# Designed miniproteins, single chains: the designs that were tried, part 69

Each design is a single chain, and the fold is of that chain. pLDDT is the mean over its residues in the fold that is shown.

## One batch from the design tools (miniprotein)

Design m2388
Fold by ESMFold2-Fast:
Structure m2388 (fold): chain A 94 residues (1-94)
Amino acid sequence: SMEDIQNLGLAAAILAQEVAELARKRGEPEEVIQRIEDIVRELVGKINRGEITPEEIIEALDELLELPVVQEDPELKAALEKLREQAIQLKKEM
């Protein structure tokens, strides 16, 4: 449903913000932090316009999962992977 997509998108935006804060705490390059903040902004913008899709959530989560800061944090990685699986299931139900 659209509500499920919106809720999943919001959860993804919240985790992306946590990734940005962790990257900042670890002293990652400003370009990496800015790219994560761009992902947050893109997700929030699409949610607010009612344009968010499961595919866009998957794409954002895939980009975050490739980051060293995420690969080195097992709890954050597991949370992102769980949301990704939820997005895949939601896409299959559409």
Scores: mean pLDDT 88

Design m2389
Fold by ESMFold2-Fast:
Structure m2389 (fold): chain A 78 residues (1-78)
Amino acid sequence: SARAALVARAERYATALLAANGGSLDSVEVRGDAVVITGTVAADVDPEELARGLGAALGKPVEVEAEGTRVTFTIPLD
């Protein structure tokens, strides 16, 4: 399905993006009409710039929340 394809692309791109920024992907979860990706990054990384890059790659708006080195991306599926 288109939703499953978007979730797979989000996981793939987020995995690569987090690794490139000194971190790793911890989880991918579908919650209602959004995919929620949680991971870590290096302390000097701007999470808003990561969300912008992920959003550009997916063609979707990406929201980000950060707490220390932990980042959470929320991507709408509709």
Scores: mean pLDDT 86

Design m2390
Fold by ESMFold2-Fast:
Structure m2390 (fold): chain A 56 residues (1-56)
Amino acid sequence: SPAEQAIAELDREHAERLKQVMEEGKKTKDWILLARKTMEVVGDYVDRVIAIRKAA
């Protein structure tokens, strides 16, 4: 379905966003910032999945 295709693309985007957060964490060694950014990325992903499924 279009919703499943949109979620598959979102999964790829989410993986890239997490990779960027990890790379920034490695450079800064700011574990609190890393934790906050990770929570933000996860929350955004969940909200977008809900929006896609609601729109379907």
Scores: mean pLDDT 82

Design m2391
Fold by ESMFold2-Fast:
Structure m2391 (fold): chain A 67 residues (1-67)
Amino acid sequence: SARERLRRALEAVGRRYGIPEEVVDALVEASDGDFHLAAGLLREYLLGVLGLPEEEARAAADEVLRA
């Protein structure tokens, strides 16, 4: 399903950046399989919570969109 594919993509990014499982779960639930919404929410988390550079956050969001 789209939700399962999205979860796998977010889990892969989460593993790389140390995102907690509960945050990945929240991103999947909030986006309801919408990859664009999920990518946007992920970017906000990476920038606002983890403090990643804008370029890295954008690249990670783009990876989710390509999944």
Scores: mean pLDDT 86

Design m2392
Fold by ESMFold2-Fast:
Structure m2392 (fold): chain A 93 residues (1-93)
Amino acid sequence: SSEIERIRKEFEERMKKKNKELVDLIQQVENSPSPEEKLRIIVERLGEGPRPDIVEYMRTVLGFSEEQIVVNHLVAAVLREIGDLIQEELERL
């Protein structure tokens, strides 16, 4: 019972940390003054260098607006963070 309680507390602390990181990412994007700056923050968080080919494809082939490009990359960043969290928890099992 004490061991189960310790595991639960450690899990809750990891969840709090990941939630804070996610909230901080979203807030940084929302507080940035331009679509270009928002996109830069998202790309930095994904751990990838600038991907102008993907951004250009979204603009020229898919016809996305700058706002749509930012939203799509923000969603990708959030999904990546959740995926990393799931992977880290699976590796603890």
Scores: mean pLDDT 75

Design m2393
Fold by ESMFold2-Fast:
Structure m2393 (fold): chain A 70 residues (1-70)
Amino acid sequence: SEELDQRIDEALDKTAEELKGKVPDSLVEELRQAARELYRAIREGASPETLDEVAKRLSELLKKVAELMK
């Protein structure tokens, strides 16, 4: 739903804002893009194979963020 999409974007924007200054801007943008791509794939009913690939990419980016937040 449009309402859910808006809430997801708001959560991503808030998370990105909290990461600015702690994580490189380029990595924050990659994280935002990967998260949006995953949500879009879910919304559009993408194949399990596509969802798995996007989720793995997001997971790798989250691991990098976590390492930098130490």
Scores: mean pLDDT 77

Design m2394
Fold by ESMFold2-Fast:
Structure m2394 (fold): chain A 82 residues (1-82)
Amino acid sequence: ELSDLELKILGLLYLAEKGGREATASELARRLEVSQSTTSKTLNKLEKRGLVARDKKTKKYRITEKGKKVVEENKERIEELM
């Protein structure tokens, strides 16, 4: 099962993708009001699960198709968290 922080990160990246943008760990940390270290560790976990992907050159994260499906399957829980 995904943690609340994992779902919030996926939800923010899902929204960012709809706007045609990607986000850095620093941007996500600021918006979630959590430490950059905690955000980076959570993003690494999501990347290992194939739910987000990181661009090595820009260091920006984007949601994957698998991640989008997880957001759509957890829509109500994500809405409660935001």
Scores: mean pLDDT 85

Design m2395
Fold by ESMFold2-Fast:
Structure m2395 (fold): chain A 71 residues (1-71)
Amino acid sequence: MIEELRELLLKSGEIAVEKYAKENNLSKEETEELKKKVEEHVEALVAKVSTLSEEEQQLVLERTRKLLEEL
């Protein structure tokens, strides 16, 4: 469960960063730095969620999936 959440957040984060980079004409270096920041935030969020109950983790995953459909 938690691994699915990590994968979804990392994938959505990458898509969001690529869109933002294209719209703002970021360099490859700036885009890679932004991706790293997103990855750090994802890992921090995943660590927090991992302390929740299994049912709460499932709820977070489901909400995340729905949000990603709009990204």
Scores: mean pLDDT 78

Design m2396
Fold by ESMFold2-Fast:
Structure m2396 (fold): chain A 86 residues (1-86)
Amino acid sequence: SAYDEALKAVDEAKELAEKYPFIREELQSKADFYKGQVEYLKELAEKDPSLREAADKAAKAVTDGLNKFIESAKKRAEELLQKLKE
């Protein structure tokens, strides 16, 4: 489901927080924020079936946005590590 995909992206962000202590707080805060959004959308869809398609679309947008953030965070972490190497 779209919600399961979004929660999987949240888990990936949390795994990155374990690997990159320099940006752990940012990754964890972002993951917690998006998890809350996904849980809200799921509850909304369960309470009002007329909103289900909109909620599913929003959950997919969360997945896409979080994946973009994860890739950006990986690049920033690698840049920080490169500076420490020099």
Scores: mean pLDDT 81

Design m2397
Fold by ESMFold2-Fast:
Structure m2397 (fold): chain A 70 residues (1-70)
Amino acid sequence: MKKLILKKESGNVIVSVYRDDEKNVTEIIVEIQTPDGTLVSRTLLENASDEEALNIANHIIRSVQDSLAK
């Protein structure tokens, strides 16, 4: 079953990380709200640890925030 291991919200950006222990899959979902709608990106990591997934998610959050702030 999928469980939520991290959720961070910063303005119009939401990043959620889900772990499926049975399939050994981690899903990173990035949602960006724009005037024209919501942009959604999904990244699937196979065989990644929770620590590796959190490090990748934090890097994505930082990169997206930096890009939007200019």
Scores: mean pLDDT 75

Design m2398
Fold by ESMFold2-Fast:
Structure m2398 (fold): chain A 75 residues (1-75)
Amino acid sequence: SDKEAIEYVDKAIEAVKKGNTKEAIEYLKKAAELSSNPSNAQALQDAAIDFLKQGNYKGALMVLEGLKTLLEAAA
């Protein structure tokens, strides 16, 4: 469900803000699994994970907000 996917994206955003990169990545994987359009969600998830691995938390948050907007438009 896109509504449940959004909930996991929100949890990922909070984990990023707390510096919990591993937890954020796990929440993002869960969000992609619950999305009604896994391909689009996966692409944004992969971009967010790449930014997190680089330590670019601002870049990761921008991508996650974009993913949330995409899922909200589908819900």
Scores: mean pLDDT 78

Design m2399
Fold by ESMFold2-Fast:
Structure m2399 (fold): chain A 87 residues (1-87)
Amino acid sequence: MTPEDVKNDLQSRLNYAKQLIDDAKKNPSTATSLLNEAIKIANEIIEKSKLLLKAKVPFDKKFAEDIIKEAQKIIDTAKKLLEEHKA
């Protein structure tokens, strides 16, 4: 895979996790399942991006750092919504 393919994969996964959060807000009956899936995907993005940052091969470090921050925001949002849904 090229570095561009990896960036596109990570961005697509991030967009999917964001969509799961939006769907959870619209569908309370499925919210817990969707939010847990979003957290799982966001954690996978963070772990993959951390590996890319540690690699000795040139990669866009700013892209990896930015996507980690965005994935962390998804986790934080999903956890907050999970607590609200339990009430």
Scores: mean pLDDT 80

Design m2400
Fold by ESMFold2-Fast:
Structure m2400 (fold): chain A 58 residues (1-58)
Amino acid sequence: MYRVELVGPDGQRTLVFEAESLEEALAKARELAAHLGPGQTVRVVDEDGNVVAELRPP
């Protein structure tokens, strides 16, 4: 399972979405990244707690 987290400018993490596959998690992360404000990031984290992707605002 993969977790999609929103990270705020203060480092606060919010779980937004859980996906069965990396493909689903990346698709959701890209969707969220399009709507990010300054200082926000989206992270995709695997079951072992490893960050497998990090997306910033365009």
Scores: mean pLDDT 81

Design m2401
Fold by ESMFold2-Fast:
Structure m2401 (fold): chain A 78 residues (1-78)
Amino acid sequence: MSNEEIIKWFEEKSKKIYEKYKDKLPPEVLEEIKKEMEESIEDMKKNKNKLSSNEMLARSIGYILRMIGIVIEYELQK
């Protein structure tokens, strides 16, 4: 799997997370998720020629978990 394919997978999955929660979360939380998504994509694209596929995959999973963490943190603080 190439770093380009990993980035594309991340873009697809992060967009699905955003779409799933867009009608369920306050605008402020959605903006935080969108910002994390955009910054994560930029970071991965910047490093696509510097990281191994295993490192890129680990980073992409970490960023997905960070976005899910924003949702969980909001729900647990109610």
Scores: mean pLDDT 83

Design m2402
Fold by ESMFold2-Fast:
Structure m2402 (fold): chain A 88 residues (1-88)
Amino acid sequence: SKEKLEEYLEEIKKEKEELEKEGYKLVKEETFTYPTKSGPVTVKILYFKNENGEYVVLTEYSEVDEFDIELMEAKKKVEEKKEKEKLE
């Protein structure tokens, strides 16, 4: 639902603010389109890196069907792992 998406986006916003406070800087942003039963959904993957070379990857959904949220979370984890390996 829209409420669940808004709550998720608010949580991501807070995570971004916490990362900035901890010295993480946004180093890369990628946009992907994932197939869902409702059609394609655009997803932003944000890469943060600190001065020790540690990565934190956040995924931000632009538009999701509530039935696809679990699938999107699973795909997010796979893509975050692959992109971390690509950056290293």
Scores: mean pLDDT 68

Design m2403
Fold by ESMFold2-Fast:
Structure m2403 (fold): chain A 87 residues (1-87)
Amino acid sequence: MSRFEDLRHLSLEEARELLEREYPDFEIIEHVVREEEFTFPNLVGIALRSLGLEVGDRVLIAIRKGVDRLSAILSTDPNVVRFFLVG
């Protein structure tokens, strides 16, 4: 149903370890959603808001290694980018 998976039942460290195991060809980036990111010109914040994330939400972003980060975050391809809500 959501474009992101909810991993808040795991600690941040456990969620990161799980993602590093399942997505070894992906770089895992930690990001906290901020209010200023929801306005132009911040395309990353706008993309995260479009997923239904709120200010203060912490996410792990899995980005395929070798792909440009901005292009990856704006992608809808799960082989390029995946989003995970974490506690």
Scores: mean pLDDT 73

Design m2404
Fold by ESMFold2-Fast:
Structure m2404 (fold): chain A 85 residues (1-85)
Amino acid sequence: DEVRKKLEELARKIAEMIEKGEDFSKIQELVMKMLELAGAPEILRMLVREGGLIPALDYLQKLLDNEYIRKSIKAEKKRIEETIK
């Protein structure tokens, strides 16, 4: 499945970008691209535009069961915690 391979490729890139502290707008663009390719509900894309990555990543993890999405969720939770502190 071409879509599944593209989603797994994007998941890997997102995990690397979050871990490296890349620009948040680039991370948002890739997550929104994944949601578009996965046919995700519009509410998740709206939340990503508002800076809410966790609901989108949780949806994608349930759909794909992918280790890079799990890493992205962990890294994003850590990034949020460090930003609030």
Scores: mean pLDDT 80

Design m2405
Fold by ESMFold2-Fast:
Structure m2405 (fold): chain A 67 residues (1-67)
Amino acid sequence: SAAEDIAAAERMLAGGERLRAEGYERAGQALVDGAKEAIRLAQQGRDARPVLERAEREGVRALLEES
């Protein structure tokens, strides 16, 4: 549902901001950007799941490269 996708995106946004605060700028920014796009899509009645899944994969990849 849109509400579940928005809730997931809000958690992703918080996680991304935390990673940025800890110095993982690339991983954190990937999650923040993905979360914002997912919220926009869900509010438009569009499927946000592919964006959330892509952002999580990009965030994990960036985090491994920065660690």
Scores: mean pLDDT 88

Design m2406
Fold by ESMFold2-Fast:
Structure m2406 (fold): chain A 71 residues (1-71)
Amino acid sequence: HMEKLKEEYIKKLNELFDKAREEAVQRAIDEGLITEEEARHPLARYSLLTPEIVEKLIEEGKKIEEEFQKK
C-alpha cells in the first residue's frame, strides 16, 4: 500500500531530525556553550545545528531517499 510506504519514509526522516537535534544539544553541552535546561528551549535546539551536523543530516537523508527510490 502506497500510504504505508510514505508513512515509513516520513517516520525515518523524523527520526533522522530528532537524532541530529540530540547530537547538536549534546555537543553544545560538552563544549560548555549551554546547559541542559537552556537546550530544552525549541529555538535553542535549532541554533545548535552546526554545519557538520547539518552535512551529516543531508547525507543520511539522501541515503533514505535512495532506499525508497529503489522500492
Scores: mean pLDDT 69

Design m2407
Fold by ESMFold2-Fast:
Parts: sequence; structure tokens; C-alpha cells
Structure m2407 (fold): chain A 97 residues (1-97)
Amino acid sequence: MEEELQNFEDMKLETAKEVFLKAVEEGKSVEEIVDELAKLLGLPEEEVEEIRKLIKEGKYNEALNLLYERLENSDLSPEEREKLLGLLYALKYKIIE
């Protein structure tokens, strides 16, 4: 948790830090975070199910890499990109905790 917060501070991603903290404090499930990420990225249901399957099988790096690849290829606003980064870090925190 401290590492993630320091990374947000170093990158000057204040919105991402706030989104990460809210997701953790609200106790959002892995499934809820994946659903929010899918909505922000506009992912089709088939891709969302593949990500959920990877997480269930413990293939966390593969699931995270798919989400990062979608983020890098997205045309999201800077604010939406920061929200997505915050959720990605919250997901990583939840699945490796």
C-alpha cells in the first residue's frame, strides 16, 4: 500500500491515488473493480470473462497485462486514464494481498 501511494506521488497522479484509496477503503471486490475497469475501457463481455477467468486461475500478471494493454491503446481523457490507473493498482493490491 505505501509503495502504491508513493508511486502515485512520484508520478503526480493525485486522482489515481484518490481512486485507489476509495476502492480499498470501500472494500470493493475484485469483481467490482474488474467491472468498473471494463466499463471505463469499453471492453466486450467476452474479454471481461477472459480477465475474470485469468484471475480465478491465479494468472494475475496475464490479467493485468491485458488491462494495461487496453489502457495504452485507449483514447481516454487524462482524468479517465488516472481513474483507470487507480483501479488497476487497487485490483493488483487485492489480488496479491
Scores: mean pLDDT 75

Design m2408
Fold by ESMFold2-Fast:
Structure m2408 (fold): chain A 59 residues (1-59)
Amino acid sequence: GADEPLLYTVQPGDTLESIAAKYLKDPSDWKKVAELNGIKDPSDIQEGQVLLIPPELLK
């Protein structure tokens, strides 16, 4: 785990689920990441967008 939040820049082909599978302890917590970043539709992420992932969710 990390003691600080991760600022992740969305890469081409990334989805919230793929990012969660790589960085989160529990991939199902992608929904919480979406909520914390104001993302209402998980398909509505764009390349170059910065996502804040809180440290309690990081592996």
Scores: mean pLDDT 79

Design m2409
Fold by ESMFold2-Fast:
Structure m2409 (fold): chain A 87 residues (1-87)
Amino acid sequence: MFQKALSLPRKALEALKEGDVETALKYLEEAIRVLEELGKQLGWPPDVQEAIELLRRALELAKEGDLEEAIEVLEELIELLERVGRS
């Protein structure tokens, strides 16, 4: 589960950097689903709630064409998830 939760945002980040918004949106939506399932299993820890909020923000920014801001939010999310996965 943690590997998917981290790999999907990374793939979305790569797609955004390449200008492939459609692929990035698919990875972001899948990442939200994975983290919602993880949150349900773990009893909604604050880090998972923050990660879902950041993913939703990145998704909205990418849909609006604010790719630079979406990339920045995803980089923050990836750092958060890497920290959680090592704890």
Scores: mean pLDDT 81

Design m2410
Fold by ESMFold2-Fast:
Structure m2410 (fold): chain A 70 residues (1-70)
Amino acid sequence: SEKVKELERKLKFYRDLLEGLRALGDAMISFAEKAGLSPEEIASMRQTFENAIKDLEEEIKKLEEEVKKL
């Protein structure tokens, strides 16, 4: 059904986005460490990425639950 296809498309998009965000976070933290940013700035960056990752994981979980109901 179109509803299943739309949910699967959204789920794939958010999963790909989550993978990209994790990779971006790792790369930016590594760059910041090499560039000599302070421990406080690096910790703030980590917190920002961790919060964004958790938000995406919760959205993925909601979409997975919707797919299971179909």
Scores: mean pLDDT 87

Design m2411
Fold by ESMFold2-Fast:
Structure m2411 (fold): chain A 118 residues (1-118)
Amino acid sequence: SSDEQARQLKAQADEYRKKAEEFFDKAKEYINKAREYAKQGDVDKAIEYARLASAYVSAGLKYAKEARDLYLKAGDLSSPAEQQQLKAEADKFLGEMKKKAEELNKEIDEVLRQVRDL
């Protein structure tokens, strides 16, 4: 049924939303490790962890975009009121994740700049 399909799409969107958040948390962990290695003068490890952080930011954004798309598909199978609510929540979530990605990328760029000065 359309209700069952909407429920399954929303559940999958919720899982991708969770993955996006987990990838961003891991990116922050890698940024912190990159900073610690930079502080120790370990240029190679600082660059390695900064690159890992960048990859996790990119993966997190991909999951956030896929979650938003799945929420929109669930909305298409829902009432007009539920569709508007799901769209608003999905767009808000993607906006927040894009801002978080921009901040994490700034932190990565700062670590890489500090490493160049070593």
Scores: mean pLDDT 90

Design m2412
Fold by ESMFold2-Fast:
Structure m2412 (fold): chain A 62 residues (1-62)
Amino acid sequence: MMEELEKQLLEAPDDASMGAILQQALDQGKITPEQAVEIASRVMKKLGGAGGAAPPQPPEAA
């Protein structure tokens, strides 16, 4: 179950989509908040290894 969510998060095109996937899973009771944090940490590790974070961005208008 958690592996499926991790895969969906890795395939998400942006942070908003990732957040929506996690929120939906939490809302449906598929995962607990603790599990969501665990999954997010794993996804961040994988993304950090492949696409490193850029320098701090200046404030931008929505």
Scores: mean pLDDT 69

Design m2413
Fold by ESMFold2-Fast:
Parts: C-alpha cells; sequence; structure tokens
Structure m2413 (fold): chain A 69 residues (1-69)
C-alpha cells in the first residue's frame, strides 16, 4: 500500500465517523433542545455553524468516494 492510499483510508475512516455523529438522530435531537434554550440571534448563529459542519463533512465524504445516503 502506498503512503497516499494509507492516508486516504485514514481520512475516509475519520470522515465516516464524523458524518455518523453529525447525522445521528440522538445528537440532532440534543442539538435541537440546546437551540430551544438560546435567544433567536444565538440560535441562528449555532444553526449556521452546524449546517457548515454538516456540509463540510458531506463534501469530504464525497471527495473520498463515500456515499452519505
Amino acid sequence: MSKEELEREMEAGVARIHWAVLTSPRIQKGFERHLSTLSPEQRRAEQEKWEQQVEEARRRLRELGEDTS
């Protein structure tokens, strides 16, 4: 196995774990509960930050040839 192949496999593993955490119904429910305790402005900022994390994780998985469905 080349160094590039090994690094790609490691990155794919990390990306899959990150995606699984972000798309977990339990984690999403906890985040929703957290948002309900914040002001409208703080809630918007937290939602935007979370959406950016989800989009980045999805893009990373697609770059590595992994399916997010």
Scores: mean pLDDT 76

Design m2414
Fold by ESMFold2-Fast:
Structure m2414 (fold): chain A 70 residues (1-70)
Amino acid sequence: MRKRVASVRVLPDGRLEVTGFDGKVTVLTPHSRTELGEGVYGVLFKDENGNLMAVAWDDGRLSLLYVAPL
């Protein structure tokens, strides 16, 4: 599932700054890229809290996908 965000900033060093609807800013560091679907590149992020998040690249478009383990 794709989650909407208020704004997204891509840093030159490979960091991603995502602003949510609540106006909270979260900085995500890309660890590795994974293919989530047909022609969709996903990046797995690991927060300090141990949260698992996936970011997908679709034809140069960045989409944030939340993946919560059971």
Scores: mean pLDDT 62

Design m2415
Fold by ESMFold2-Fast:
Structure m2415 (fold): chain A 76 residues (1-76)
Amino acid sequence: MEKVKEIAKKLKDEGLSDYDAEVLGKAGVELGVSVEQLLEAYRRLNELYGGFELSKLKSDESKFYESVKDILRKLQ
């Protein structure tokens, strides 16, 4: 969808991988949040999980997506 691609492009411009940007872009469209809120959620996710634990979370797209949405809901 066009809105997901637009948000994902902005997130990639801020240094996110294609995969991370796509997952966060989908969550952002679903919850109607700004790119700035998505970047804050990404920062908090990195703070909550160590590199190994975060990599394992990201390996399951559905779990990663739900974790991003949970953080975004707490930021609203």
Scores: mean pLDDT 81

Design m2416
Fold by ESMFold2-Fast:
Structure m2416 (fold): chain A 86 residues (1-86)
Amino acid sequence: DLETKLAELKKKIDEINELLSRAVQAAREGKVDEARRLLTEASRLYNEVKKEASKDPQLKKALEKDLKNVETKIRQASEEIARARA
């Protein structure tokens, strides 16, 4: 069921957003290794969701904004980690 698959992917996006928020917090606390592990896991899940969404045009369209927002947050988390290392 497309609706069930969409709900599953949105739940994974929520998990990605939580991991990214934790990565930013860890970076700001100077916990660079923890932040990097969290970002790596978030990026892995993001790639999984992006691949699954690409299999169905309706899923891709429904998740386009959510995936773009995640991509922006991944970039922001990467920048925070880079700043914490400096």
Scores: mean pLDDT 88

Design m2417
Fold by ESMFold2-Fast:
Structure m2417 (fold): chain A 97 residues (1-97)
Amino acid sequence: SAADRSLAEQIRQAYLRAREALERAEDEQLPALIRATIRTLESFRAQSTNPELQALLDETIAALEEVLRLPLEQQRAAALAVLDRTIAGLDELIARL
C-alpha cells in the first residue's frame, strides 16, 4: 500500500542517518546512538501493520540489542553490519510494496 511504502521509506531514511552517525561517532557514543536507533525503530514498529515490515523491524531491533552486549570496540562494525543487511532487506521489501 501507499502507506506501507511511505513508512518503509521513512524507515530507510532513519537507517541511513543512523549508519552515518555510527560511522562518525567516537566509540563512547556508540551505545547511546544504538539505543536511540532502537527507540526510533520501536516507534516505526508500533505504526506498522504490514507483517513483513514488522518482521524486518523486529529482527533489526533484536540484532541491535545483541550489538549492545558486545565489547565497545566491536559495536561499530557489528551495528554497521546489521544496518547494511536491513537496508538491503528493506530495499527488496519496498520494491514489492
Scores: mean pLDDT 89

Design m2418
Fold by ESMFold2-Fast:
Structure m2418 (fold): chain A 75 residues (1-75)
Amino acid sequence: MPLEELREEAVRLAVETARRALEAGLSKRQAIELAENEATLFAKKAVEEGKISEEEGEEIVREATEAAERAVEEL
């Protein structure tokens, strides 16, 4: 399902963004904020391309941000 694939990709992107931010010396809060921003940009692009709805995009951003928060807590 394209929605599930986009959700998985957004989660992966957010987690990787948070990890790289921490490796660069940013705080956990800043890492999560950057991850949320990247997930938001990813979701907006998918909505603009007609792949998902605005509501589905908001759900993907929320889930990706929560995944990044969990990943950051493990570090």
Scores: mean pLDDT 84

Design m2419
Fold by ESMFold2-Fast:
Structure m2419 (fold): chain A 80 residues (1-80)
Amino acid sequence: APTLEQQVLARVRELLREMIGKSKEEQIRLLEEFLRELRAEFPEQEDTIARVEELLRAFKEMSEEEIQAMVETLLATMDA
């Protein structure tokens, strides 16, 4: 069975794939929903929760093009 960390990473990868080609509004919404789920199911994953919270704050200050580039970069890093 995958580790808890591997399960969280698999969910992050799936989220990033879903965010590709979405508007900034929809990307922020998806990330906020994911953060709520992560806090409910994996409350002990404090480092991962903090990273997602930081990413959400960054996305709110970024343009749609900057968010798209970041999502593509993160997804490429996870698929490496």
Scores: mean pLDDT 80

Design m2420
Fold by ESMFold2-Fast:
Structure m2420 (fold): chain A 92 residues (1-92)
Amino acid sequence: MDDAALRADLAAVPAQLAALEAAGVPRHQLIYMRASAEAVREALRERLYDEDVIVERTIAILAREDPLLAELLRAGRERDFERGRELLEQIR
């Protein structure tokens, strides 16, 4: 991964999210993209590119705006397929 390219991509995220919102992209996708970008930004700041840390941070950020999506990601991490199915039915 190119750190300079990643920094440029992260700097462009606010403008890209605004454009996607104006284009009618689903709210849950925008929330996920925002949370993921913030988790990656923190990983870049700390220089800790651990997948588990990035995912846990993404879940924590998502829990504030979309608790259902946060629970779905956690169920996937824990491989709780029954819980994942229940949550998917709630967000369809």
Scores: mean pLDDT 72

Design m2421
Fold by ESMFold2-Fast:
Structure m2421 (fold): chain A 80 residues (1-80)
Amino acid sequence: MSKEEIAKATVEALLEAAKRYGEVNSSRELGRAAAEVARERGDGAAASTAYHVGLGLEKEGRKEVTGEEAAEEARRMMGV
């Protein structure tokens, strides 16, 4: 799978998780929820990436994010 495909799947999982859990979420919890969505869809690479996006945002002091903010961070981390 290409980096672009993993980034797209990760973004879609983050946006779906945010839709299920509300507009503003704990970064770590959003990353975990998105990882579960990606696993349900059979994408282990996107699941791992989503989890790390959540952990990275929390480490940067961005403890609460919207799905769109998390999706933008995923694209930035993947270089897309």
Scores: mean pLDDT 81

Design m2422
Fold by ESMFold2-Fast:
Structure m2422 (fold): chain A 71 residues (1-71)
Amino acid sequence: SAAEAEVEALARRYAAALVEHYRPVVESLGKTLTGEGRALDATHALITIRVGDEVVELLVPAAQIRAFLAR
């Protein structure tokens, strides 16, 4: 749906913003940082952050992502 496509775009932007924010700290520790985002539904995103061998998954409401990106 159009709403899910919007959430997917927001999820990708949010993952990229988190990677940009934390990259200097993670790289200073000799680790790699990557992130990806996808829509789970019209109102929620799944954000996957990888720090070296560790994987963290975050379920994030689209409203929270919109608020974060509007700052």
Scores: mean pLDDT 88

Design m2423
Fold by ESMFold2-Fast:
Structure m2423 (fold): chain A 71 residues (1-71)
Amino acid sequence: MSEAEQRLLATLPPEWAAVFRALLEEAAAETDPEKKAELIQKAVEILSLASAALSFPEWREEARREIEELS
């Protein structure tokens, strides 16, 4: 995980950071390549939504709902 990603996670609500970490842990344990790719994709989507929500506060509520759906 990059320094920029670690800093972003540190500024997020703990709940969002926890979902991201949980998806990465599931991906690391997953033996099915297709399921592993889906879990990594969900983690990347959470990081992207979180970054957008920090830049545009008006989208935070929508980003929160999408992150909850990805978990």
Scores: mean pLDDT 72

